# Ledger of designs, part 10: designed miniproteins, single chains, continued (4)

Each design is a single chain, and the fold is of that chain. pLDDT is the mean over its residues in the fold that is shown.

## One batch from the design tools (miniprotein)

Design m12318
Fold by ESMFold2-Fast:
Structure m12318 (fold): chain A 71 residues (1-71)
Amino acid sequence: SFEAFVNEGNRLYKAGQYLNAISAYEEAIKLDPSNADVWNELAKAYEEAAKHVPASEKAGLLAKALEARKQ
């Protein structure tokens, strides 16, 4: 369900598993792309993931965070 994916994403985010949290939020968005709160959580997960990757990967994650915030 949508709620199960959101709850999983939140749990993974709190655990510092940002890439796994992104995956869970993306599954939630496939079920309900109109929920702005989940787009905001996805953007936050991209922003946190960007802090923990090599510099070469940061720009891509931050671009995805910006795109998620525009939804």
Scores: mean pLDDT 87

Design m12319
Fold by ESMFold2-Fast:
Structure m12319 (fold): chain A 88 residues (1-88)
Amino acid sequence: AVPGYYEGLNKLIEEAEKLKKELLEEIKKEVKDKKLIEKFEKEAEELLEEAKRKMLEQPGSLPIFKTFEELKKKLEELKKKTLEEEKK
């Protein structure tokens, strides 16, 4: 039980880190303001760290998947907010 659980957790964390990297590359292509890019990267890292903590505090397949889905939503909202700030 325990080994399979940690493998699944690590895989979701890797997928979240990959998503963060992909969104950051999209931001770098669309956003010219270096401070907005740095702000996005910092806030995205904070969201990822919070999600990792929640996954460790609430062990179980359903809570972990729910936390991952919430993280994806928050990262997409952060991307939209950053793109809107660039347009000002």
Scores: mean pLDDT 78

Design m12320
Fold by ESMFold2-Fast:
Structure m12320 (fold): chain A 85 residues (1-85)
Amino acid sequence: SFSDVLREAIERIERLLAQGVDPLDAFSLTLDWIMDKRLIALGNNDLQAAADYDKAGKVILEGIKRLEEGASPEEVLDWLRKQAE
């Protein structure tokens, strides 16, 4: 589901940040991971999974824009958690 994908993306970002990865890089690497998963789903003709990854990718991209506009990683992660339900 979209909520499951977004929750996994949040956990991935949190792990990267804990490892000392720069916030913009952590979010961008996570977006790339979502895009790769979307392409795999499309290749397997899993249109529902592809749609869930596409929606999650758009939400992470909005998070990146918020970081670029000066939001803290903590503020963006809190916002993402609300998107995940």
Scores: mean pLDDT 90

Design m12321
Fold by ESMFold2-Fast:
Structure m12321 (fold): chain A 65 residues (1-65)
Amino acid sequence: DDMIQSIATQIAQGAIAHAKDEEEAIEMVRNAVQTMLDGGLLSEEEAKTVLDRATKIVKEHWASL
């Protein structure tokens, strides 16, 4: 499985578990990705891909409720 997809899924699941609403979950995703980028764990291009994929997972979760 793609490591980037695994990271995006983990970030999205964490945000969904802790956020009160979709807006907060998206903010948590953005903060997590920024922390990984600042820590050198993701390149700028990888961070963009993780952000896009994790945000999609969050939006699909709230749309399924």
Scores: mean pLDDT 85

Design m12322
Fold by ESMFold2-Fast:
Structure m12322 (fold): chain A 70 residues (1-70)
Amino acid sequence: KLEEAKELIEQLRSLADSAKRLGLDETSAFLEEAVKKVEELVREGKYDQAVELAKEALRKASEMIQEWLA
């Protein structure tokens, strides 16, 4: 619900900051964009969609990091 969406937004922001510090500019930009979209869904009261989008963004970011490491 709302609290879960807020926690995921904080996780996305934290990961974006970490990616930026590591020089993963594309990953950081992707995560910052995902945060904005999740926040928009929360404002619309679409908490389930916000949670799903946030989880997918975390999964995509993980894939991007794995490709960078490989």
Scores: mean pLDDT 82

Design m12323
Fold by ESMFold2-Fast:
Structure m12323 (fold): chain A 100 residues (1-100)
Amino acid sequence: SVDDQLNNAKQQVGNFIQDMQNQQNYINSNPQMPVSQIQQMYDQMSSQGQSIMDTLGRIAVDARDQGDDQTYNQVYSMGTQVQQSMQDFSISVDDVVSSS
């Protein structure tokens, strides 16, 4: 159901944001981490974020086609949160790599 898809997407978004925060903390707490490992972590998070954005995009299109403005607005908000968290993670990674 659309409700099940929305609930699954909410959980996936929450887990992803938490995972990014945990990875930022891990990088900041391990100053001897190789740049190659940091890059691999960044690439993995970027790929996962894109997958989540693709899922949210499909739900948004379906919601619009059905005239479900409430679901559309919720998905749009979640997408904005994912993009903001990815930007924050990117800035954190760039700062560490530039200091290495």
Scores: mean pLDDT 86

Design m12324
Fold by ESMFold2-Fast:
Structure m12324 (fold): chain A 80 residues (1-80)
Amino acid sequence: DLEELLRRAAAEVRSPHGRAAVASLRENPDDARSWLELGRELAREGLYELAAQAYRRAIELDPDYEEAHRGLAEAEARLG
């Protein structure tokens, strides 16, 4: 559920930049770059489960998005 993911990210993310990324994605959820940025902000705050979900959205939109694949692998490694 896209809205549930964005609602959870908005509730958990503390940085203004992370909250801005959520707002941008509510207007344009098909922007792979914005999903990558959200994943990075969530990961910076230790929110690796939500970060992994954001990176997966970026990969769904752009399967060749190497930065999103790296971010997902790092987030998943942190989860165990």
Scores: mean pLDDT 86

Design m12325
Fold by ESMFold2-Fast:
Structure m12325 (fold): chain A 102 residues (1-102)
Amino acid sequence: MDELLAAKRRFIDNLLKAGKLTEEQAAELLKHLADDEKLQRLLEEAFGDRELAEELLAVRRAARLALRRRAGLVDEATYEREVARLEERARALEARRAAEAA
């Protein structure tokens, strides 16, 4: 199974469960699941949410990094470093959202 497509689908499902997307918006994103540019454009331009677009980009990077590790293209030290960077960016995005919601 394509781990990148699975990660994108899980991201959309999580947003729907969190009430951040309507069922119609989630269905539109799912139609373009294989099209990275269209998904990013829909989140940025159609939904007006740059942070959701950044989160989708992070999900794509994490999924690709996991695939590269499984293929032996990335050593464990590099993998751990890049995972830590993605987690730090995710925490920064959450902190920014919390500050804006206050």
Scores: mean pLDDT 71

Design m12326
Fold by ESMFold2-Fast:
Structure m12326 (fold): chain A 74 residues (1-74)
Amino acid sequence: SYEELKAQLLALTRQAARAYLEFQATGDPAALAQFQQLMAQLQALWKQAEATLSQEQIDEMEAEMEALIRELLA
């Protein structure tokens, strides 16, 4: 469903941001590998969302994801 896709997308975005920030803080290659894996999962889920959602829902999801990324990187 839309709500399930949105929840998973936002959860993966938070996890990827955390892994990236951990890599920046520690230089741990395991954190970088985790970030890359999470980004691949996020890309796959985003393609699924594009195939199933209306343009209006996609625009709303993009806005929410951008707001979340700005918050997580601040």
Scores: mean pLDDT 84

Design m12327
Fold by ESMFold2-Fast:
Structure m12327 (fold): chain A 81 residues (1-81)
Amino acid sequence: SAAEIAKLPEIDARGKSAEEIKEELRKLLEQGVKRVRILVSRKPDDDSGLAALEAIMQLGGTIVDNEILDETTARLVVEFG
């Protein structure tokens, strides 16, 4: 539900590399978190969207939602396991 999604941990991936995003995701997974929100940039000079996809793929995550919040920001909802 939307209320459950709103209570999920959120990572701000904007300006971050795949390795940095992967480290933040790994820490949440170690805490038993199985669903995470990830903020990514839509700006042409920010590769955080691609970096987040790489990190998610390497950790075996599945993107279950992709929401455009505004011109410069999108939110991914990712499930692990």
Scores: mean pLDDT 83

Design m12328
Fold by ESMFold2-Fast:
Structure m12328 (fold): chain A 90 residues (1-90)
Amino acid sequence: MEEEKKKEEDKKVSEVLKKVLNLAIDKAVIENELLKLKENNKELSKEEKEKLEKELKKIEEEMEKLREELEEAFKYIEERVKEVGKKLRE
């Protein structure tokens, strides 16, 4: 029972990390698009700029919501590292 529970926690941690990575990639893509539009001297419509800024804000809010899950994931990783270290010494 304990080993199955640990596998489920490992999967949960992996899924949280994948979600954070995907959000970080999406954020980088939007920031890069904003940078390219500025460099190309294209007149950004107020509507297009507001849309991109709104998408960026949404991604930042989703990342903030995942912050607790990410902190729990790091805590779980540290606990697992300590457990493996103990088994290697015994």
Scores: mean pLDDT 73

Design m12329
Fold by ESMFold2-Fast:
Structure m12329 (fold): chain A 84 residues (1-84)
Amino acid sequence: LAESARLIAERLGAEARAEETETRAVLTVTISHATAEAVPAEVGEAVALEVAAAVKAAGLRLVDRRVEEDETSATVTLTYERVP
């Protein structure tokens, strides 16, 4: 899901990376609070829909979601596994 990471980084101003194996993918997104607050709701929703469509097209299912918040930023780690 490198394409999803790129879309998140470009459209939300976040730092995003994707790691893929044969059976799973991990997407890590780090965004500053200031950047997140500056993103219009419509843009955030559009990116979420694009990522959801890409996940579905890749035959992946979300199995874990972890959010860690710092004073200045939030890091979201999304773990996906291939649907049988």
Scores: mean pLDDT 77

Design m12330
Fold by ESMFold2-Fast:
Structure m12330 (fold): chain A 73 residues (1-73)
Amino acid sequence: MEKLREEALELEEKLLKLKKEDPELFAKALEKTRYKYLFTGRPEDMTTEEEIKQVVKSYKGLLEAYEELKKEE
């Protein structure tokens, strides 16, 4: 589980950085993916492997949507 928790924290850090750099584009990515509620809890506060896996999948999806929207200009 340590690798999943580390991956989730790394993804969260990347997403927060993207939100700071382009909050408007980040908001569009959240709207497109419907991941509005991902940041109601921190990955480090989650105790089960399934919870961490769900967060990782959601964060990866959000990151992918952000990159896709960025390419669309």
Scores: mean pLDDT 70

Design m12331
Fold by ESMFold2-Fast:
Structure m12331 (fold): chain A 74 residues (1-74)
Amino acid sequence: MELEILNAIIDPVIRKLVEARKTSGKIQRKDLYDLAREALSKEGLKATDEEIREAVEKVVEWAKDILGVEVVED
């Protein structure tokens, strides 16, 4: 379950962070969560808000230093 959630969101979240780096260098945390929810829905996976948040934060931590994108709070 947890690994399936991470696998479903990792690619779209990374792509969104790369897009943000090319434009403003900033992205709203809410936009990442909304994107993750949409990706899971398209895969037919159900996840709690906590599972989504944890998976998104793991991807952000892994990518943050490499991409140099600032994730801002809404």
Scores: mean pLDDT 76

Design m12332
Fold by ESMFold2-Fast:
Structure m12332 (fold): chain A 64 residues (1-64)
Amino acid sequence: VSREELLREVDLAMAEMMLSVMERYKDSSKSPISKDISLLDKVLSVDPENKRAQELLDELRKKA
């Protein structure tokens, strides 16, 4: 197993965790939308097939 494969699995798990946190704090967060968009861009760079991240990004861009 290559280090690249292990890092990808860790990145995917991290992306899922970040999405869960963002969804949980969506209604109570005072964070600027630009910061949330940046985080989602990182999630999608790791897992571009993540529909939840794409939907959340689209929703935030609609507000921005």
Scores: mean pLDDT 71

Design m12333
Fold by ESMFold2-Fast:
Structure m12333 (fold): chain A 90 residues (1-90)
Amino acid sequence: SMTRAEVEQYLEELEAQEEDYLERIKKQFPDNPEVVKLAEEMLRHVRLALEALLAGDDATAAEHFAKAEELLKKGVELAQKIKEEKAALS
């Protein structure tokens, strides 16, 4: 379980690091904007979940965390496929 102070710190760290994280993904996948879009949507749902926790809305937080997990899985699977396709090019 996270304390309120831990949730607040996590949200601040997320906001501070979001731009650098997305720029790193853009550099890794310059021809695949769909990977960046999935990462942006995942981070948006994480932010909304943390904000819902701070508001005391555990049900809404759980829904947004579930959506973030789904988007993360989809993004990882897509990124892996792209990496394998690029590695096969000679």
Scores: mean pLDDT 85

Design m12334
Fold by ESMFold2-Fast:
Structure m12334 (fold): chain A 113 residues (1-113)
Amino acid sequence: SELEKKIEELREEGSRLVKEIRELLEKEGKDEELSAIAEKATTEEDYIATIKEIMEKMSAKINELIARLLELGIELAELAKELGADQEGIERFEKDLPLIKEALEIAKEHAAK
């Protein structure tokens, strides 16, 4: 019950962050440019370079919101692991965790500008 409430609160915060990020990206007129950059990523090595390029092109405010969204994703995954419910999702998350943590540090750096 208490854990379920925490998960729901984090999901609601995540939904609000996604909406705000989307609205700011549209307002900044960067949607098409960022999509074109993302489409060029074809290897795992390209993925980190692509994330850096995307975050560099986004405003400090968008990077701040993305940093919070990534922190929320990590917290949600830890709670899901505690519940022991979604083994496939947990395995995917653990594989991607180093990349998620690197993306979080990049977003924090650009949020400070």
Scores: mean pLDDT 76

Design m12335
Fold by ESMFold2-Fast:
Structure m12335 (fold): chain A 88 residues (1-88)
Amino acid sequence: MALEALEGYYEEVLKKLEELLENADKIPLEKQLKELEELKEETKDFFNNVFPEIAREDWSLELAQLALEKYNEILKKIEETKKKLEEK
């Protein structure tokens, strides 16, 4: 179901973000960037495959918006990490 797929994606992205945050001091910036880029690709593939189905279901709109907000957070963190690497 579209709702279950979106919920699974949301849990997986949140889990990876929490792991990155918890281990921030232990993870080099280059590795942080790699993990964030992987989350971005995973999220993009999810949206390309699932978003058209979600858009047809009114009841899924709020969850689709939350997932999109998480995607934007990942994009911002990638930009921040790239800036930190450029400043070295």
Scores: mean pLDDT 66

Design m12336
Fold by ESMFold2-Fast:
Structure m12336 (fold): chain A 64 residues (1-64)
Amino acid sequence: SPQEQLEELQKKIEELKAETEKKMAELRAKGDKKGYIETVKEYQEKLKPLQEEIQKLQVEIAKA
């Protein structure tokens, strides 16, 4: 169902955020500015399609 898909997407976002935050902290501790910037970009690129899917599912739920 759209509701179940929304819950799965939210869980994926939470997991992605947690993993990304841990990696960013490690890179900051090392002073790896390039790795930090690349990690932020990868996070945003992965996050955007997930957020777009959530918005589409929310619109479907609202129309039902």
Scores: mean pLDDT 83

Design m12337
Fold by ESMFold2-Fast:
Structure m12337 (fold): chain A 99 residues (1-99)
Amino acid sequence: MSSLSKEEKRQLILEAIAQARATEAASLTPSQLRTLDMAEAIVNEDLESIAKYLAEMAKKHGATEEEIEEAIEKLKKLLGLSEEQVEELKKKIKELLAK
């Protein structure tokens, strides 16, 4: 158990991301900036942004459908996603991959 509430942790992480963007923007690579975008999306449970990031990574690295499903399963465990949220995420990724 954490000494901070879920919402307090969320706020601290979002503030840290905002500070990193503001302070280090000129020294961050596009890949590092995308990592910050993904971290912000994860903290906000923004399934649309998470789906976009996963779809782009899959296209860039030639990830298989099986590898994408493994990534979603790991996110489900990390974020405590419901089965409905997992289905929504899978649907969004498939739509983004289909063009």
Scores: mean pLDDT 70

Design m12338
Fold by ESMFold2-Fast:
Structure m12338 (fold): chain A 61 residues (1-61)
Amino acid sequence: SALDLARALMQHDLGLSEAQIDAILANLDDPEAAIATIQAADPSLSREQARNVLAFLRSSL
């Protein structure tokens, strides 16, 4: 499923834990909370890059 693919990409490419992935998915309708979680997991990402990750996740689900 698209959700399974999104989870696999978040784990493999971003190094996110199960708890971090669940937090992002729970906050897809709260962009500030989701962006903060993404940046906390990968501090090398800019706010714009984190927003693009969120946009991809929202379009994939």
Scores: mean pLDDT 73

Design m12339
Fold by ESMFold2-Fast:
Structure m12339 (fold): chain A 61 residues (1-61)
Amino acid sequence: SALDAALAAGDAKGATLAADLRRRGVTEESILQAAVDAGRAATSQEEATAAGRAVLERAGL
């Protein structure tokens, strides 16, 4: 899964975003992968939060 891959890679921001989405009921791997990618690309906590919000909107949350 996207979360397991992020954890294995040591990507704390991506793993956190994907875990938050799973906790909110998102199970679609494409959306979880988008969260991992967004977290990985973010250079700050603020960017990671904004990217996570965009992924949530895409998921309909």
Scores: mean pLDDT 69

Design m12340
Fold by ESMFold2-Fast:
Structure m12340 (fold): chain A 58 residues (1-58)
Amino acid sequence: SEAGDAGYQAGYETGLSGGSVLEGGRAGQKAAIEAGGSPEMGYTAGILGGLEGRKARE
């Protein structure tokens, strides 16, 4: 979904920048809400994105 994709991207960018996984989740939640989607879906996508972003940073 567009909201899920937005949440994942926001989380990924947060993790890649050195942010925490929880910060990625919050960024994903905000991005999903702005895209008109579910906050919970955005949070979950943001957590997954944040984990992958942090992994890519290492």
Scores: mean pLDDT 85

Design m12341
Fold by ESMFold2-Fast:
Structure m12341 (fold): chain A 114 residues (1-114)
Amino acid sequence: SSATEELLEELRRLLELARELEEQRKILEEILELLKKGDIKSAEKLAEEKLPQKLVDFLKKNSKSKEELINLVELEIEILESFLAMIAAIARLIRRNHPDLPPEIQELVDELIA
């Protein structure tokens, strides 16, 4: 049905977004470890190679010290974790309200909860 196909497409988009945010979080955690070790150059290189340019620009413009940069990276990680938790909560709500979902939709919802 068209409604099932639309829901399937939206869930696939949400799963792709969740995967992208999780990868960005992992990269930010690696950057954070490098910054805490004092390896600013490796942290900057990793950010420029792996993070979205808008985020790199934001971090550069809004940090005047290593400590401020560490704080901004930690805050961005917390924001991403909060957004991922919200996606998982939405997926759990869908699962609860629609227990008789088609198997393909059920599999995508289960991946979002994990």
Scores: mean pLDDT 84

Design m12342
Fold by ESMFold2-Fast:
Structure m12342 (fold): chain A 100 residues (1-100)
Amino acid sequence: ALSEAQKAQILEALGIAIRHYLDEAVKAGLISEEEAEEIYRELTEIVREGLESGDVAAVERRIAELTERFQRRHPEAAALLRGLGEAVLSLFRGLVARKL
């Protein structure tokens, strides 16, 4: 199982990676700064809760719900979020397989 310090380090590192990805997407004109901030806030919260619970199914469900919400209003942002969400979920599945 991961210590609280290890969970904090993973969340910080993943948060930096998500922020960088979203900043590049804003720079490319794919999403707005407001959409990037909303995605960052919600994805980092999903990851934080997932690291505490170890529940991969909950992480997958929450990412899907976030993506569906964006699909209704901003299809381009939803397409970006699908790619980012799959990358986050893949990493999280790897961490859980090593026993969080």
Scores: mean pLDDT 79

Design m12343
Fold by ESMFold2-Fast:
Structure m12343 (fold): chain A 107 residues (1-107)
Amino acid sequence: MAAEALEEAAPLGEELQRQGMSEAEATRAALLEAARRLGLDPALPEEERIRRVLTEALRELGFPEEEAEARAEVVLLAIRGDDEGAFRLVAERAGVSEEELRELLAA
């Protein structure tokens, strides 16, 4: 299962962060490890492999396909280091401003 592969790959991300890797870089590495564990084609672009792992894991957690795909895209933007793009997309889908979303998450 994709969720199980992510749980098995999580210790790699934690180890890489302890070694000074950023959260985004460590998360990317863990997701690519989960993709390898699931037997995804290594010829696929890294972002496509990550998208497939995230979408399948979210579907296993009970999210509808469209919502799983949208949530996977937010995580991909964050992994790219596009934190502003990821945050903007979440705010737009929630119907709030980026400032309002920051205040809601801080409460």
Scores: mean pLDDT 74

Design m12344
Fold by ESMFold2-Fast:
Structure m12344 (fold): chain A 103 residues (1-103)
Amino acid sequence: MTYEEALKKAAEAGRAGKKIVIVASKSNEKAAKALKRELEEQGIEAELVIVEDSAEAIAEALRRAAEEGYDVIVLIATPELIEEVKETIEELEKRGVEVIVVP
């Protein structure tokens, strides 16, 4: 998914009253902060969680966000890290959490 498509989907979810968190690896911190600012400019609140560039750190953050009751998680990470956490993403989606992926 492109950054612009993710911004649009996150904004639509926020307008629907869904609780949103952005989970990003440190190498993608700038893009994650930009997405949060663009959502805030539209009146949409989103939490930002920056983690280490590792599959374990990302998977833990994804699981924690689901446990904390977030309806939508925007994941911003490299394609390689996204592939490594694919099973965690699928588990969360089966539990009703929407995961928006930005490589």
Scores: mean pLDDT 85

Design m12345
Fold by ESMFold2-Fast:
Structure m12345 (fold): chain A 94 residues (1-94)
Amino acid sequence: SSLLEEIKELLDKILEIAKKILSEEEYNQLKGIIDKALEYLEKGNIEEAEKLLKQFLALLLSHMTKKKAPQEVIDEVVKLFEEIGKLLKELKKK
């Protein structure tokens, strides 16, 4: 799916940003959530994937705030997630 590929690319960009800010342990926990969300998307379980991606965003933003990430970087992550949200809505159209 081209939509699934685009979601993967956006998630990879977010993970690149996260890797520069988070500890190895924090990064690996977040990557585990993403990997599970992608498994659900591949199986067509968009609802469970969306739930995991929302948990991922909340956890990532919490870590970024604690580590005093620049506001511009936080804004970039939020924009990437807004784009993922649009693509998830398109995937829900059957």
Scores: mean pLDDT 87

Design m12346
Fold by ESMFold2-Fast:
Structure m12346 (fold): chain A 75 residues (1-75)
Amino acid sequence: IEELFKEAVEKMKELVKNGTGTQQDVRDLLVDLLAHYLRTHGTEAQIQELLAAAQQSAPSVRDLVREAVARARAL
């Protein structure tokens, strides 16, 4: 999770710096990156644990994780 978060943040920073995205576009990319990683490497049990942990986090983090998990599960 920490490594995944670092990669996503770095990618977001590059998009903003290059002027290729808005704040919303950067958020959507982060959600998509997390969803892709969860789909590829995460188990259903790990996804459930991530959702539970996010529910106790800041609203912005919880919302982002919830969206990413929903997208990963949208088969």
Scores: mean pLDDT 68

Design m12347
Fold by ESMFold2-Fast:
Formats: structure tokens, sequence, C-alpha cells
Structure m12347 (fold): chain A 74 residues (1-74)
């Protein structure tokens, strides 16, 4: 469900030590992907967000993989 996917995404990002502000921005992008059906646009926005917040390269792949996996299971 959407609620389960959102909870799992939040918990995953918290485990990585991200701020509540960054977590909320990722969740907002995920919700927009669900609303528009445009996963590709959401991925581009997520990558831009990573650059803005200086997210380490190793973490970027992990977050992107989790984001896409959760979206595809909706």
Amino acid sequence: SKEEALKELRDFLKELGYSDELIQEVIDIFNEAIETGDLEAAVRRLLELFDKHNVPKADRFKVLQKFVDLYEKL
C-alpha cells in the first residue's frame, strides 16, 4: 500500500541518518511520482536533491534503488 511504502521509505532514510527536512523532501518527490505516474521525472528531481544536500555517492545509489523498488511495488 501507499502508506506502507511511505513508512518503509521514511524508516530507511532515518536509518541512513538523514535530517527530517531531507527525508520530507524525498517523501514529497515520492508522492509526486505517485500522483503524476512520472517515475523518470521523480528520479531526476531526487538526483538534484542529492546534489543540493551533498549526499555521498554510495548513499545515492542505495536511496535511488529503494525509491524505485517501493514505487514499482505499488
Scores: mean pLDDT 86

Design m12348
Fold by ESMFold2-Fast:
Structure m12348 (fold): chain A 93 residues (1-93)
Amino acid sequence: MEDDEIAKKNLPLVPEVEARAVRATGKRLGVPDETIDELAKAIRDRDYEKFIEVLKKLPKEQREAIVDAAMGARAAVLSGNWDEAERILKEAE
């Protein structure tokens, strides 16, 4: 119940932190800027159908790393683990 309240309070921050993690991971992996921008925009717009469509165009290893980065950022924000969220963003630069 308390975890659900923390998640609800932090939910508005999730798209921006996920989008930043995806951009930084995509850049590190050499994903084209246009593709990174499409993925980040889809996350911010909560257009997960578009996000999946763009992911399907990427090689398996890049797709998995981007999904892992987005899910890790989401989990950190929803659990209130700000140190981990900041670490993910810094390591992705």
Scores: mean pLDDT 75

Design m12349
Fold by ESMFold2-Fast:
Structure m12349 (fold): chain A 99 residues (1-99)
Amino acid sequence: SMEEELRKELEKQREEKKIEVTVEVDGAKFTLYAEFDENGNLTYVELELEGPLTEEQIEEIAEGIVELEKMGVKGLSISHKTDPEVVKKIKEKVEELKK
């Protein structure tokens, strides 16, 4: 029935309730993955970085993380494909901004 098909599509969309966006700026690549609960609240964010980041980009990312934490996001992950030192700098800036 049509109702069964609609239910199946809605259930699939609920199971696949995720967004992935990739942005490239000045040779740096940012891939944002986000998950939402049934009420549309952001529950998980993953940020994957690639390429060289400027000091300003590191600061902007850190500010974004602080805002996500203030919103009550339950899960947050950040990585860099080739340079773990970028992740360390971002985490240090996040701690500085929370003081």
Scores: mean pLDDT 76

Design m12350
Fold by ESMFold2-Fast:
Structure m12350 (fold): chain A 65 residues (1-65)
Amino acid sequence: LAGKKFKVLEDGAVLLGDGSTLKKGDIFEVLSYRQVSSKEYEAVVRYKGKEYRARIDLSKVEEIE
């Protein structure tokens, strides 16, 4: 997961530490992660050049190049 890029498939799949969520079609990179459940990760992500703490639902994101 670290160093991989993902596309959001559904709104609410990624909750950023500032309380905002990524929208369908947004692209982000996972810098570090910790699994908290079978489908959820607590991560540090890079989105539009900024780093955020994030909670990710893996069933609602897709890995891209």
Scores: mean pLDDT 81

Design m12351
Fold by ESMFold2-Fast:
Structure m12351 (fold): chain A 90 residues (1-90)
Amino acid sequence: SELEELLKKAEELAKELEEKGLKTAEQIRKYAEEKGIPKKVAVLAGLIITTGSVELVRKLAEAIEKVRRGEEVDPAVVEELRKAALELEK
């Protein structure tokens, strides 16, 4: 799927950013801009680095697509994303 292709590119970018020691949102954004990497891929890579979980990022992306299609998002997924967001403030 298009989402799986974006997630694969984001995971590859996250690995490259980790190898270069780039961890902040500003560093990730600048690197992506310099390399001509699509904004969606850069955002997903930043979320993978920040959460440490490709699975949480997949759930977030799937939730966004469900909202776009007018479908209800599973409350359990919303709760997992809320808890992940709270951890990012620490």
Scores: mean pLDDT 74

